# Designed miniproteins, single chains: the designs that were tried, part 83

Each design is a single chain, and the fold is of that chain. pLDDT is the mean over its residues in the fold that is shown.

## One batch from the design tools (miniprotein)

Design m2873
Fold by ESMFold2-Fast:
Structure m2873 (fold): chain A 84 residues (1-84)
Amino acid sequence: MEELHREIVELARKLADEMAKRNLVLTDEQIEEVVRIIREATPDAGARLVEIFRKAKPVTPEEAQRSADRLKAAIDEAEKQLPP
């Protein structure tokens, strides 16, 4: 279970970094969905994360940076709330 949580969080962070490099954003609703996927930690979580990140839209570098910062903060918060 802990290994699955770690893999999901690492994948989410990697996808967030890729979005920032490409000036892409997720909506606030999509960021909340990423947090839900991390918390649920189902076997299909990786596929669900990739699907959400594929829906990311190009924006200004400033908006992309703000969205990436919010997404990373949300991922970090979700990781801290996972059971030990």
Scores: mean pLDDT 78

Design m2874
Fold by ESMFold2-Fast:
Structure m2874 (fold): chain A 75 residues (1-75)
Amino acid sequence: KLEELEKRRKEVIERLKKLGVDMAKVEALLEALRTGEDVDEAEAEAWLASLSEEQKKLVLELLRIEREIRALEKE
């Protein structure tokens, strides 16, 4: 199960890179989820608003995958 989530995460990251998304911003959001730190919501919202619908959907899916991985590790 964890292996399947890792595979899905890799696929989403690959698609984001192909679409030219700012991976530094993606990494910052993932790190915030991992550490439980709150990212500047206004800044994150502004960046998300600059993305295409496809890019935004992929970023949200990546965040969901990271939450699922964390839930499994919390076990």
Scores: mean pLDDT 74

Design m2875
Fold by ESMFold2-Fast:
Structure m2875 (fold): chain A 67 residues (1-67)
Amino acid sequence: AAPAVVDRLDRVLSDEALENIRKALESMYKDGLITKEEYEKALARLDELRARGPVTVADLVRILSSV
C-alpha cells in the first residue's frame, strides 16, 4: 500500500484531472484566494505543461507554489 500523498506526486495526470485542476483554479479566483493575475499565470503554466507532454502532480504543486 502506497502513502496517498507521496505516490500521487509521481502520478501522471489524465486530461480529466487537468481539467478539474483548471476548474479548481477558477474556483480559487472566484473565492478570492488568488488574484486574477495569479489565476491567469497559473492557467498559462498549466497549458504550457500540457503542450509539452504528460503532467505529474509534482509539476502542478511546483506551479501552484510559484503563484
Scores: mean pLDDT 71

Design m2876
Fold by ESMFold2-Fast:
Structure m2876 (fold): chain A 96 residues (1-96)
Amino acid sequence: SAAEEEKKKYEEAVELTFKFLETSIKKLLPDIELTEEDKEKIREIAKELAPLLRRLNELVATEGKTLPEEIRDPLAQKIKDTIAKLVEEIKKKKEE
């Protein structure tokens, strides 16, 4: 059904977003091992970001624009800020 397909797409988008965030954090913080609590927090942020990333991709596809070097769209800026905040919070927790 359409509802089952939409749920499956959402779950897949969350999983892809989680893997993207985990990979990005490991690249930025290579000496930090992510705990189960850290992974749970990343999962929560992935659930928040997945629909926003879907919406951004929809807009880019419709307007034929790639994400500019300068973020002109408030949605793209919110995604970037959310990721930056997550990285800083994980880093601070490990330094304490």
Scores: mean pLDDT 71

Design m2877
Fold by ESMFold2-Fast:
Structure m2877 (fold): chain A 59 residues (1-59)
Amino acid sequence: GNAAAGEKIAEEARQGLEKAGLEEEAERLVDRIRRMTDEGASVADIMALAFAEVARALA
């Protein structure tokens, strides 16, 4: 994966969840995104995960 893109996606996802008061979910999602980038996941897969998890949590 692209480490810089992964960190940017993690930060944006974290901010979205923290605004909703979901700090524990934000921490878990950031950790999961970082593991995906370390494992070489594509930016598209990381974005899809982050979008789906934030959308689910805010629903």
Scores: mean pLDDT 80

Design m2878
Fold by ESMFold2-Fast:
Structure m2878 (fold): chain A 78 residues (1-78)
Amino acid sequence: TIQQAQDAAKQTGTSFGMSKDTIDAMVGLVKNSSPKHFQAMGDVAKSSGDVGTGDGMKKSKNIQQLKDVLTDHYNKKK
């Protein structure tokens, strides 16, 4: 459900050590997003995994990629 997707986004952001503002933005994106937004986030996560060589680097890449996806999608709605 949409509620489960929102909860998953919040938990993922918290686990990655993202700021509250970023987590709130991610939850907002999930609430208002189409399946296209979920697919974009999934694609970014996979791409980040291929670039990282260690756990710390992989997590940092994933956080940065998530920020980029959130920024791009929110900017399109301005």
Scores: mean pLDDT 55

Design m2879
Fold by ESMFold2-Fast:
Formats: structure tokens, sequence, C-alpha cells
Structure m2879 (fold): chain A 69 residues (1-69)
């Protein structure tokens, strides 16, 4: 249905936004490591894990919605 297709597009966009954010945070982690900033490394590692968990959840939700097509 049209509503399922709209929901799929929204989830795909959210996944893309999170993937772009993940790439930026991975860059910040690399800079923190180069600077010897242990607190920054710990912060960005946790943030990366949280973003990856969100992406995985959205990918599973997307898979289920695609089964309705």
Amino acid sequence: SSSIQQQIKKIQQKIKDLQNYLAKVQGLLALAKAAGNAAGVAFYQRLIADIQKQIAALQEQLRKLQEEM
C-alpha cells in the first residue's frame, strides 16, 4: 500500500541520516585517538555503538515492512 511505501521511505532516510552521522563520529573518534584524548575515545566509542544499534533496529523494521510488499 501507499502508506507502507511512505513508511519504508522514511525508515530508509533515517538509516541514511544515521549512517552519515556514524561516519562523522568515526572521524571524531580517529581524531580523539590521535590526540590521546581517552575520555573522547570512550565517549565516541559508546556513541558509535548506540548509532549502530539504532541502524540495526531500523534495518530489521525495514525488512519486516518489505515483507508486506
Scores: mean pLDDT 89

Design m2880
Fold by ESMFold2-Fast:
Structure m2880 (fold): chain A 73 residues (1-73)
Amino acid sequence: MEEEIKQVAEEYIATNRLPPEVRREIKEAVELAIKEKVPVADFKGMLKLIVDEGLSAKEAYETILRRKKVLEK
């Protein structure tokens, strides 16, 4: 749900005290997850990719989509 995604993102930002650039990417990831109805578990994966791998919100989202596509085919 949208509120769950927003809550997870806010907790992640608060706990890790992330710099403004990374916070912007997380906000973009929230918007993408809401628009595309991404499950909370997959959204947590996007946050890890943004923080640990330094990916943009778009790159993290595309990575999650590619994982799902491989499992579907």
Scores: mean pLDDT 76

Design m2881
Fold by ESMFold2-Fast:
Structure m2881 (fold): chain A 118 residues (1-118)
Amino acid sequence: MLTREEALRELAHLVGRYGAEIDRAIDAKDFEGVKKVLEEAISELQRLKERTDDPLIKEVLTLMIEALKAILNNDIERAERIIQKFEELVADPSLPPELQAVLEAVIGIARRVIDYLR
């Protein structure tokens, strides 16, 4: 099982990688490429969730997976509700700064994907 610090570093790496791949697919106007990247991101986030026992990180990973699945199913209203939960988490001063930075990046990526798919 990963420590919290190890899980956060791996999560930051995954968010950076898949965010860049999503931005490239959007710039290329590759709708199928965006969906493929989202499916790959879901699989990697599920694997990370299985490797950590930290309840906060597990909750964040669960919400991220649900948001990406909502986007893939064109359930934009559900995706936006989950993004709102991330915005509430980012506003919590007790949240670890490393996790705050990751969630801010995730919110930005999710909004760009939603805007592209609308």
Scores: mean pLDDT 86

Design m2882
Fold by ESMFold2-Fast:
Structure m2882 (fold): chain A 68 residues (1-68)
Amino acid sequence: SLEEELQRLKREITRLNQGIDDLKAEVEKAKAAGDEERVEKLQTRIDSLNAQRDDLEARYKELEEKLK
């Protein structure tokens, strides 16, 4: 159902946001250690997850509008 798809998307968005926050904490630790290569790799992964989240949020908004 549409409601089931919205709940699935909400859970995936929540998981992505949690993963992004965890990676941001790792970035701060890498910065404190002066590990610029690790910072860049972590930031690339964060950027990828942000793009995935934005795609899921766009789909969520489209489906939510169909319920109104």
Scores: mean pLDDT 87

Design m2883
Fold by ESMFold2-Fast:
Structure m2883 (fold): chain A 74 residues (1-74)
Amino acid sequence: MVEEVKKALDNGKAAALSETDPATVQLLRDLLAKEGEEAVRELEEQGDTESAKEVREYLEKVVAELDAHLAALE
C-alpha cells in the first residue's frame, strides 16, 4: 500500500513536472496533495500510524518540488 501510494505520487509528480502550463501544474499539484492527504487519513483511521507518517513525509517532498516548479513557470 505505501509503495503503491509512493508510486502514484511519483507518477503524478513526473507528469506535473513535464507540464509548462501553470494552470495545469496547479491542478495536478492540488489533486496529488488531496489524494496524498486522503491516503494518510485512511491509514490513520486503520491504525497504521507508521505507514501514515511515511506517506505524509513523502507527500511533503513531492508537493515542495511541484511548488518550486510552479513558481519557476511564472
Scores: mean pLDDT 82

Design m2884
Fold by ESMFold2-Fast:
Formats: sequence, structure tokens, C-alpha cells
Structure m2884 (fold): chain A 80 residues (1-80)
Amino acid sequence: GFAGTSVYGDGGSIVLKPVNSQEELDETIRKLEEEGFDEETIRLNREVAEKTGLVISEYSGVSNEDVKSVLRVIINAAQQ
């Protein structure tokens, strides 16, 4: 499995971690929904987990648009 990965952007951070189960993925998504992530960000995060086995577990100092941009880049790279 992959070790946890940290990504820094615009003075903030996004933490990607491996998902070990569907239940862990669903719990992480639920937390992001409670934190105000939009429906598109939630769908992109699920697609990243499906293609790479990684999910955003934590973020700080970044916008929802920054998170979506990171997720789209990961999805595009994973499709190659």
C-alpha cells in the first residue's frame, strides 16, 4: 500500500492517505460533506479513491476549488 502523502498549495495543505476499506472511504467522505465540500468534490474524491486507493483525509488553508483541481489532476494521471 501507499504511505500517506502531503500536498501543499497556496499556503495550505491537503493530506492524501490510502483507504483500507469501503467503510473508511465512506467515513472520510461523510466528514468532508460535514466540512462543507460540494457534491462535485465528493464525487471526484470517490473517483480518486477508486483509481488510486487514496483519499483526501485532511486539508487546511485551501479552497474547495483548489481541492477539486488537485483531484482532477490525480484522476487524469491515473487514467494514463
Scores: mean pLDDT 71

Design m2885
Fold by ESMFold2-Fast:
Structure m2885 (fold): chain A 62 residues (1-62)
Amino acid sequence: SVSERLQALLDELRRRLDAGDLDGALRILMEITGLISEHGATPEQQAEYDDLLRELVRQQQA
């Protein structure tokens, strides 16, 4: 399902951020943004996305 694809991408974004791979994280983020824009997200997936966006911004400013 689209929800399963979105969850897999959110999990990958978290892995990239945990590794400090900002270039990889940005590529995955673009795919996630496209999926959410086209199909939406569950409230839980939206909250996870918002948390990961804050972490990405934090790491870019470090």
Scores: mean pLDDT 86

Design m2886
Fold by ESMFold2-Fast:
Structure m2886 (fold): chain A 117 residues (1-117)
Amino acid sequence: SSDLRERARQLLEQAAQLTDELEKLAEEISKYDKKVGEQLFKAADLAREAIRLAEEDPEEGLYALSAAGTQLTLAYEAAVEAAKKDPSAKDLFLKAAQTLRQLADALGQAAGALAEL
């Protein structure tokens, strides 16, 4: 339906903004933990590609959104564990974890809307 297509478009736009914020956080976090930074960059790259594919081909986009979700979960776990180990950068790692969760929720809702088309 047109309503589901519009909802998916709005969610993908929100996800794109969260992906941009995640990339900025990855640059900052790489100064404290290179491996976590690499996980965040990988998550941002997969999310960006999934958003692009979802706009062009809903079926191919659904597969890409699922793959991005897996990497977002791995990056979230890495950020949460890093926050426990480095008190000096704890707030930065927790902000990355929150951004990852918000991005995963937006992509999941977009996938749900696209699956109903």
Scores: mean pLDDT 87

Design m2887
Fold by ESMFold2-Fast:
Structure m2887 (fold): chain A 82 residues (1-82)
Amino acid sequence: SEEEKEFQKLKDIYEKNGLTPEEAEKRAERHLKFRRFQVAYVKYKYNNTPEAKAEYEKLREELKDDPRVQIFEELRKWREAA
């Protein structure tokens, strides 16, 4: 799959930048999970189905300690309030 190819490419990039294979794998996994979070948000915003909402909320909870998700959520709330 395209995601599998991107995962392998991300691992290679992280390793070339000095991470261990284990660290590179974990960072590649988090990167793709963050992208799934962004995709889930877009699906929820446009489709507003219970399934899309559940996936978005699940990924938000799983990634709640990721600074990228925290920044994304703060920016989203600011945009929705404006």
Scores: mean pLDDT 84

Design m2888
Fold by ESMFold2-Fast:
Structure m2888 (fold): chain A 78 residues (1-78)
Amino acid sequence: SARYPSLEEQRAAARENAETLEKRLAEAKKQGADPEVLETLERAVELFRRAAESTDPDELTRLILEAIEEGARANELL
């Protein structure tokens, strides 16, 4: 649908989110954040990276939603 982002636009957004979270993860590691926080951030990064490489729209949507949920969990643990 013309109302929704293209698959390429969705993958680009996932890549940008992964890069942002990778920077947050690197800083959290330097600051000695709790292992649970680090694990949750690492999982969110992995999910966004997988979304950025996905060629299946359904898989892309699932991976993005899972990544957002993991990111929210990390924020709750802080």
Scores: mean pLDDT 82

Design m2889
Fold by ESMFold2-Fast:
Structure m2889 (fold): chain A 65 residues (1-65)
Amino acid sequence: MERELVNKFSAFSIYSISLGLKAKRVSETKVSLTSTLEDPEEAERRRREAAEYAKELGLEVASLE
């Protein structure tokens, strides 16, 4: 079960990087996102896209930093 969660986090991390975000694991099922984008509207849109993908993987997005 832990190996499966690690693999899901790795996939999510790679996807987040493609959106200009960085994923940080804060608990077994929770991740936080850091945006490197200067446009807050674009950052929020991409956070929402990442949150949808995380939900499909069974992960929760705790915050956008």
Scores: mean pLDDT 72

Design m2890
Fold by ESMFold2-Fast:
Structure m2890 (fold): chain A 72 residues (1-72)
Amino acid sequence: MTDAQERAIHELARQLVADGATPQQVAAAVNGVMQGLSVEEIAKRAGLSVETVRRHIQRAAEAAGLSVEEFL
């Protein structure tokens, strides 16, 4: 992964924790991104809504200077 993608993953984890996600939900979301899964599959595995995952991925990508397509 690029350094920017690693920063986006750390930002995603921080945002999920701040929004009250459990450690298991955070781990599932991070692992899903690392595996290149779709937003829909990440949401399913993390037990979060597709809208919540899409929003956090978008914000994490923007914080790292990436598009969503570059992050996933």
Scores: mean pLDDT 83

Design m2891
Fold by ESMFold2-Fast:
Structure m2891 (fold): chain A 110 residues (1-110)
Amino acid sequence: SSEEEKLAEESIKEIKKIYEETLEKMKTASDEEAVKLLKEALKKINDIIVDTLNNLSLEEAAKFLGKVIEIEREFLKKLKEIKAPEEVIKMVEDAIKQYEEKKEDLEKKL
């Protein structure tokens, strides 16, 4: 529905903003600070994803997770470009894998 599409779009914009702000902070952070910044960002983003998924149909939820995975992959690319700590890169790779598995599980129910 148009309401579900609007909710998904608003959630995507918020997730992008969190990652952009986190990436900017990481440019001047120590390795330890970068890990802490990412943990905080991933927690906030996961809360947005869970809340959004609870308000979407299965079809819209699968589409939304597809968009989340695209954003996570772009964020991972940017982290590699700034030579972020290996722990930070691994945490984002692990998050991508979890969302890919969740999307596959939802698609099996379609």
Scores: mean pLDDT 90

Design m2892
Fold by ESMFold2-Fast:
Structure m2892 (fold): chain A 55 residues (1-55)
Amino acid sequence: LGAELRAAREANGLSLSETAGYLSISVSTLSRYERGEATPDAATMVRIRAFLAGR
């Protein structure tokens, strides 16, 4: 998940701040998800999956 999230973000030219805003989480939380240091809750996971599916 984390590596896939980072790859999708980079492929779309999005900053950590822009992606964190889209997911309604902090930049620190997004960074932890991308590194695999934290597990998203169900609501956040729905938004992450929508982001990944939307390109």
Scores: mean pLDDT 78

Design m2893
Fold by ESMFold2-Fast:
Structure m2893 (fold): chain A 75 residues (1-75)
Amino acid sequence: GSLVRIGETLKALRLDGPGNPLVMFLQRKLVQLGYDVLVDGIAGIETLEAVSQADIDGDGYLGFEEWQLLETRKV
């Protein structure tokens, strides 16, 4: 899969305005994975920390595999 640097991912999310549907989608998936974030479409500290924690290998890159897990995870 493709890898993206977590810093670039977080930067892109931070540039989105309040109520952004992509950020809300990501926040819903993070909540399903057990992260404590609000679904408000704002890429605040809790959302950015949860995205960083979704980096399974901890190398500072968020892989395509991690993004696919976020999209497909149901609980």
Scores: mean pLDDT 57

Design m2894
Fold by ESMFold2-Fast:
Structure m2894 (fold): chain A 96 residues (1-96)
Amino acid sequence: MSLVEIIREAGEKIIEAIRKGASVEEIRKILEETLERLREAGASPAVLALARAMFEDLLGEIQRLIEAGVPREEIVEEARKRIEEIVAAMRRALAA
């Protein structure tokens, strides 16, 4: 499985978790499992650091939207947008 595919699958798991009303702690578990999968697939320390930073930013944004009482489907749309930004950034990092 490519590193980009691992990130896309993680993104879909995060979106599904938000839809099911999962806690921020459950979403963080998806993040930690994703970083381990990237490491096992041969991601460099720099790529792992970039992935962690971008997913931590996403997690912080999801938490803020939940605390602000934003409707779940709007949180899903913001998460999708952020996940596509993460995928694009990782594609650039892996192509460099």
Scores: mean pLDDT 85

Design m2895
Fold by ESMFold2-Fast:
Structure m2895 (fold): chain A 63 residues (1-63)
Amino acid sequence: MEFTLSPIALAELEKKLGVKLTSRKARLTELDETTARIELEDGKSVEVSVSQAEGYVKASSLP
């Protein structure tokens, strides 16, 4: 699933990764029942819990 990070989700992922991101485009892939991967256009990725991934998607929803 592809989505656009909200400014809040972008800032949180930048903090978690310890780097500044140049793109707000992200892709969500569920790895298992508890773990999901968020892949960024910059080629960076982070593994998070499914609950955290759902939070990022909800924060990134278009109005």
Scores: mean pLDDT 72

Design m2896
Fold by ESMFold2-Fast:
Order: sequence, then C-alpha cells, then structure tokens
Structure m2896 (fold): chain A 73 residues (1-73)
Amino acid sequence: DLAERLAAVDAYVADLAARLPSLPAEVLERLRAALREVARLEAAGRLEEARAVEEAALAAVGEAIKAAIEEAK
C-alpha cells in the first residue's frame, strides 16, 4: 500500500530530525520528498529509477551533514 509506505517515510524522517536536530529543516524536507518519490516509483514497479533517486538522496544527506560539521566552529 503506497499510503503505508509514505507514512513509513514520514516516520523515518521525523525520527532522523529528532536524532539530528542540528540538520536544517530544508535538508530534512528534501530527504522526505526524495524518499516519498522512491516509494511512488517502487509502487509503480520502476525499481531502477527508485534506486537511483534513493542513492542520490542518501549522498546529498551525507554531504549536508559533512558541510554542517565543516561550518561548526
């Protein structure tokens, strides 16, 4: 069920926000949007496209965390 998958994505992002409160809301929203798109693509059977979006989103989150650490002085 797509609705259940989207709810799971929202729950995951909410948990991440609670654990990493220093991450900007913009970054968390970008991750949420990307993971929701992954869920939609998977529900449509477009698994290759879903994996590409997921990989890009995870890479972007990693870079944002690294940049936040670099800026913390």
Scores: mean pLDDT 77

Design m2897
Fold by ESMFold2-Fast:
Structure m2897 (fold): chain A 86 residues (1-86)
Amino acid sequence: LSEREELEAELALLQIQLVIAKDAFSRANTKEELEQVKKDLEKLIGRLRELQTRAASVDPGLAADASRLLKEAENLLKEVKKQIEK
């Protein structure tokens, strides 16, 4: 795979992981379940930040897509943290 194709594949995987995290958050019934979603989102955010940085040098469109997913993941993390504090 070219670097661009590898970044596209990773972005697609991270997008799926964000959907899984959203579903897990909507189904969370315990504080432990919310804490697990928080941990998964923190890992996802780290991977998205790395991808966005790498993509910036390869494909501005991929960097923009990664930045959009990053913002969405960060917003979801804020919601999860608020639910844990309640």
Scores: mean pLDDT 88

Design m2898
Fold by ESMFold2-Fast:
Formats: C-alpha cells, structure tokens, sequence
Structure m2898 (fold): chain A 90 residues (1-90)
C-alpha cells in the first residue's frame, strides 16, 4: 500500500512532462524515461496484478494503449481511473 502510493506520487510528478512530449508528437522510448519513473510503473503493474481487479487491469491496459498511440488525453484519463481503482478501492 505505502509503496504504491509513493509510486503514483512519482508518476504524478513526471506524467505531465511525458504527456506534453507525446502531445507534441515526440517519440518517447524507454531510454527517455527516468529510471525512477520506470521503477514506479513496475510497482504499479505488480499492484494491478496482485489486486485481481478487472477494473484496475482494464485501466492499466487503456493507459498503455493510449501511450503507445501518443494520445495524451486518453492516457491521462486512463491513468486517473487506474489511480482511483488502486488507491481508492472501496
């Protein structure tokens, strides 16, 4: 729980820059993403898989698809849905 919250805090800090680059039509590769951000994505993925939540898995897949398409708006929406599904689970 505490580790995944910190992972989302790291992603929140870097997400705006990443999405701005995608919106500008820039190619973003793994080499362009800071190690701390890559580690945060891994922590979130492991939490999604551990949760067994279909909603969290769907939101994570939507986020990855949006990033691969360079759709900054869809990526932000999917990210917020993912964050709520993991951090605000009822």
Amino acid sequence: MKGVKKAFEILDKHLDELLARLAAGERVTDADIPEEVQKAFTVVLLEVLASGSEEAIKAYNEFQVALSRGDAEAARAAYEKLKKAILEAP
Scores: mean pLDDT 77

Design m2899
Fold by ESMFold2-Fast:
Structure m2899 (fold): chain A 120 residues (1-120)
Amino acid sequence: MEELKKRARETMRSQGLSEVVIDFSLNNVKDEGEIKSPTEDSKNRHLFPFVDKTPLKKDFVTHKDGIEFAREAQPLLENRDGDSFMQLVNDWSNNSSKDPTPIKDFGIDMLKYLNIPVTE
């Protein structure tokens, strides 16, 4: 629902996330946030075709852990510190009993989306 998306957005702002990260997260709100618009509004939002074509759609905003991850990642992304960001991704993946690959791939895709290099 739009109300839940608005609350998530305000929570992300209160966590100190930038508008760029919030917009990225909105593009990854697929569970509730994929609102089909029959109007030109959808085309106007797609002023940058690359954004909607990004592979970064892993429950980022629909999961609270995704918001917390974004909050911790934000200063690293703002400093364009890809190495520390990938370390954060690895730490989060290692706390899961499942394959680390999904969150690691998500992190790599996020760095590509933001055009932040990784020195390793």
Scores: mean pLDDT 53

Design m2900
Fold by ESMFold2-Fast:
Structure m2900 (fold): chain A 108 residues (1-108)
Amino acid sequence: SMEELEKQFKEFLERVIKSVEETIEELREAKESGDKEKENQAKIMALATLGTHRLALSVFTRLTKDPRYQEALDLIVETEEKLQSAKTVEEAIKILEDLREKLQSILD
């Protein structure tokens, strides 16, 4: 039903948003540690986490006709590119905060 499809999409996107929020907190903890190796490791883990979401979104985009999965996928891809070019953990946090806000707007 349309109601089940809406619930499935919302629950999926809410899980992605929560994962992004957890990644932001991990980057903040790495920054507060003052350890550059921990900062670099947190950035690598952030990219790995986004890669997992990109894979899941790619599958749902192929299986569904709901364009919001593609919209979320495009945001993840753009964020991965920005995050790869980020030179500081501070820049990485800002990039992921922007992603969180844009993903939240899809739920509205």
Scores: mean pLDDT 90

Design m2901
Fold by ESMFold2-Fast:
Structure m2901 (fold): chain A 91 residues (1-91)
Amino acid sequence: SAAAERATEVEALRLTAELLRRKAEENPEYREALLEAARLVEAAADALAAGDVAAAEAYEQQLIALVAPDPEVARLVLEAVAEAAARIEAA
């Protein structure tokens, strides 16, 4: 169902934010950018949980704009997204 798919997406986003906070501790030179990425991902999760798809999409666009200038920040964010997706599929 759409509600179950949304719940899974919210869980994946919350796990992504958690993994980004961990990566911020492991990568101090990117700490500020990774913590801001975690904030945007958590905000997207909150919006999606409330059924506000437009707000969630807006936060996703802000995340893309945040990571676009730095390929290493983009790589770390994509790794967190991939790791979260893999953990959700394994559960």
Scores: mean pLDDT 89

Design m2902
Fold by ESMFold2-Fast:
Structure m2902 (fold): chain A 86 residues (1-86)
Amino acid sequence: SVEELKKKLEKELTPEEAKLKLAELEVQQRAAQILKELGKEVSKEKEQQLVDLIKKYAEKLANAKSEEERQKILEEFDKEIRKILE
């Protein structure tokens, strides 16, 4: 579960590293779900754009100060990834 993964990461990493790693995993899961829903293949040229987008939004998500900010960041990510895949 996500809760068990969070506890494991908190034992092995610094708080900052654990927070960033959890944010990366959350953004990656979001990307995977959107790709599945759209049934689209990612071109080689767009693959690097997706990697860069995931890293960018993981950093933003890790630095979010509230649940409201986290939701806004995830909504922006959804819009940006869909534009790349269109």
Scores: mean pLDDT 79

Design m2903
Fold by ESMFold2-Fast:
Structure m2903 (fold): chain A 81 residues (1-81)
Amino acid sequence: SMLVEEALRLLEDAGVLAVAKGQEEVLLNTLREHGLDELAEAVRAAIAREPGGGERLREVVEKHPEESLRAARAALARLRA
């Protein structure tokens, strides 16, 4: 769905920015604050480039697309401040 692709794009942008700033915990804690602990773990694994991390991230976002999109937007805004 378009919501899934948008959430994944924003999570990728947030991950890249978090790594560049040394603020991975800001990203992961923002996702956890939104009640998305499974998403935070999937994002951590994807950032660490663990095998299957990208596939697992997609699976989690597909379960909670609107919540993932909201959390991704919040994380990206926080990282850009």
Scores: mean pLDDT 88

Design m2904
Fold by ESMFold2-Fast:
Structure m2904 (fold): chain A 80 residues (1-80)
Amino acid sequence: MRYTAVLVLLDEEGEELAFAVVTGEDAAAAQAAADAAVPALLAEAGERGGAGRYTLHRVLLDERGNVVAESEEEVEVPAA
């Protein structure tokens, strides 16, 4: 079964700074691919918005597009 993880990095106003879409053969593979994509996503946000605290929104979708997991976390983007 193929899973899709969508990552969206939001500023303090809720505006999208960066996003990534990754896939895996199962939920664990999709989550591992999402975790692997985070450093590049934070680097992109740092280049666009600078250093700061942002919100990382994660959505995990199954093969049919159903949301099976959703979370938000605060992340720190270091100075470039």
Scores: mean pLDDT 80

Design m2905
Fold by ESMFold2-Fast:
Structure m2905 (fold): chain A 73 residues (1-73)
Amino acid sequence: SIEEIEAQIEELIKQTGKELSKAKSDEEVDSIVSKANKQVKELISKVEDPLRASILGLRAMSEMTDLVIKWKQ
């Protein structure tokens, strides 16, 4: 269901935040974010409604951007 996909994306973002907290360089951040973005795309590809897929993708991008900004501080 879409609710299960949303929960999986939320858990993925949470785990990505934990990995980012241990990153020591921009290269490590780029690697972690690249991997997470790939996994988000795979989860979103299971959403049959294109509008709902787009909304989930935008929310995931916003949350990932916030994690990177916090790391850059």
Scores: mean pLDDT 85

Design m2906
Fold by ESMFold2-Fast:
Structure m2906 (fold): chain A 100 residues (1-100)
Amino acid sequence: SLEELKEEVERLLEEARELIETKPWTDETKEELLKLLKEAGEKLKEMADMNPSVDRKEFAEKADKLMELIIKIAEAKTREEALKEFEKFEKEVKELIEYI
């Protein structure tokens, strides 16, 4: 259901935040984080696919913006920079969920 997918996205974002806040900022942590963010993106696409009222082109544009933020998170030199970019990612995800 859309509700279950939304809950899964929210859980993935919470796990991602905890990972950034509690783990050393290493390549291993970055890889684990990117997996969580990718999975959140896949769940958001599933949510969009369940709603025939969603404009696919507009959704794709919003999804591209999320991918740009994921790249910025991956390129972050410090945990502080990663958290800043992640908070932007969370905001865009919330807006996309409301759009769906």
Scores: mean pLDDT 85

Design m2907
Fold by ESMFold2-Fast:
Parts: sequence; C-alpha cells; structure tokens
Structure m2907 (fold): chain A 80 residues (1-80)
Amino acid sequence: SKIEEIEKEYEKKVAELDSRFATRNAQLKAEIERYAKEKGLSEEEGGRLGVIAQMNLVADYEDELVKIRKEYKKKLEEAK
C-alpha cells in the first residue's frame, strides 16, 4: 500500500532525525565544556551558555520535525 510506504518513510525520517539530534547533543556538551574551560567561565556562566545552546538545538530539532510532519501529511493527502 502507498499509505504503508508513506508511514514507513515518516518513521525512518523521524528515527534519522532522532539519531542526528542525539549525536549533536553529545557533541554540543563537549564543545560547551571545552569553550567554558578555555575562556575561564564560571560554573554559572558555563551552565547558562549550555542552557542557551541546548534550547537552540531543541528549536532546530522541532523545526525539522515540523517539516517532516508537513511532508508526511501532504503525501497522505495526495495518496487519497
């Protein structure tokens, strides 16, 4: 079924996005810790920077997820 193929493609894209997010999240933690150490930032300053970076990463993830969901809905509508 074309609908089953569309559903599988959606699941695959979400799984790939989740994998990329997990990888980037791990990289970001290391990058922030290194930057804070290099700049001699306080624990409070480093923590604040980490929160901002995490919020930006989550926003990018949510934007990409919205795009994937929009494509999925469009393909389902076209498969009617």
Scores: mean pLDDT 85

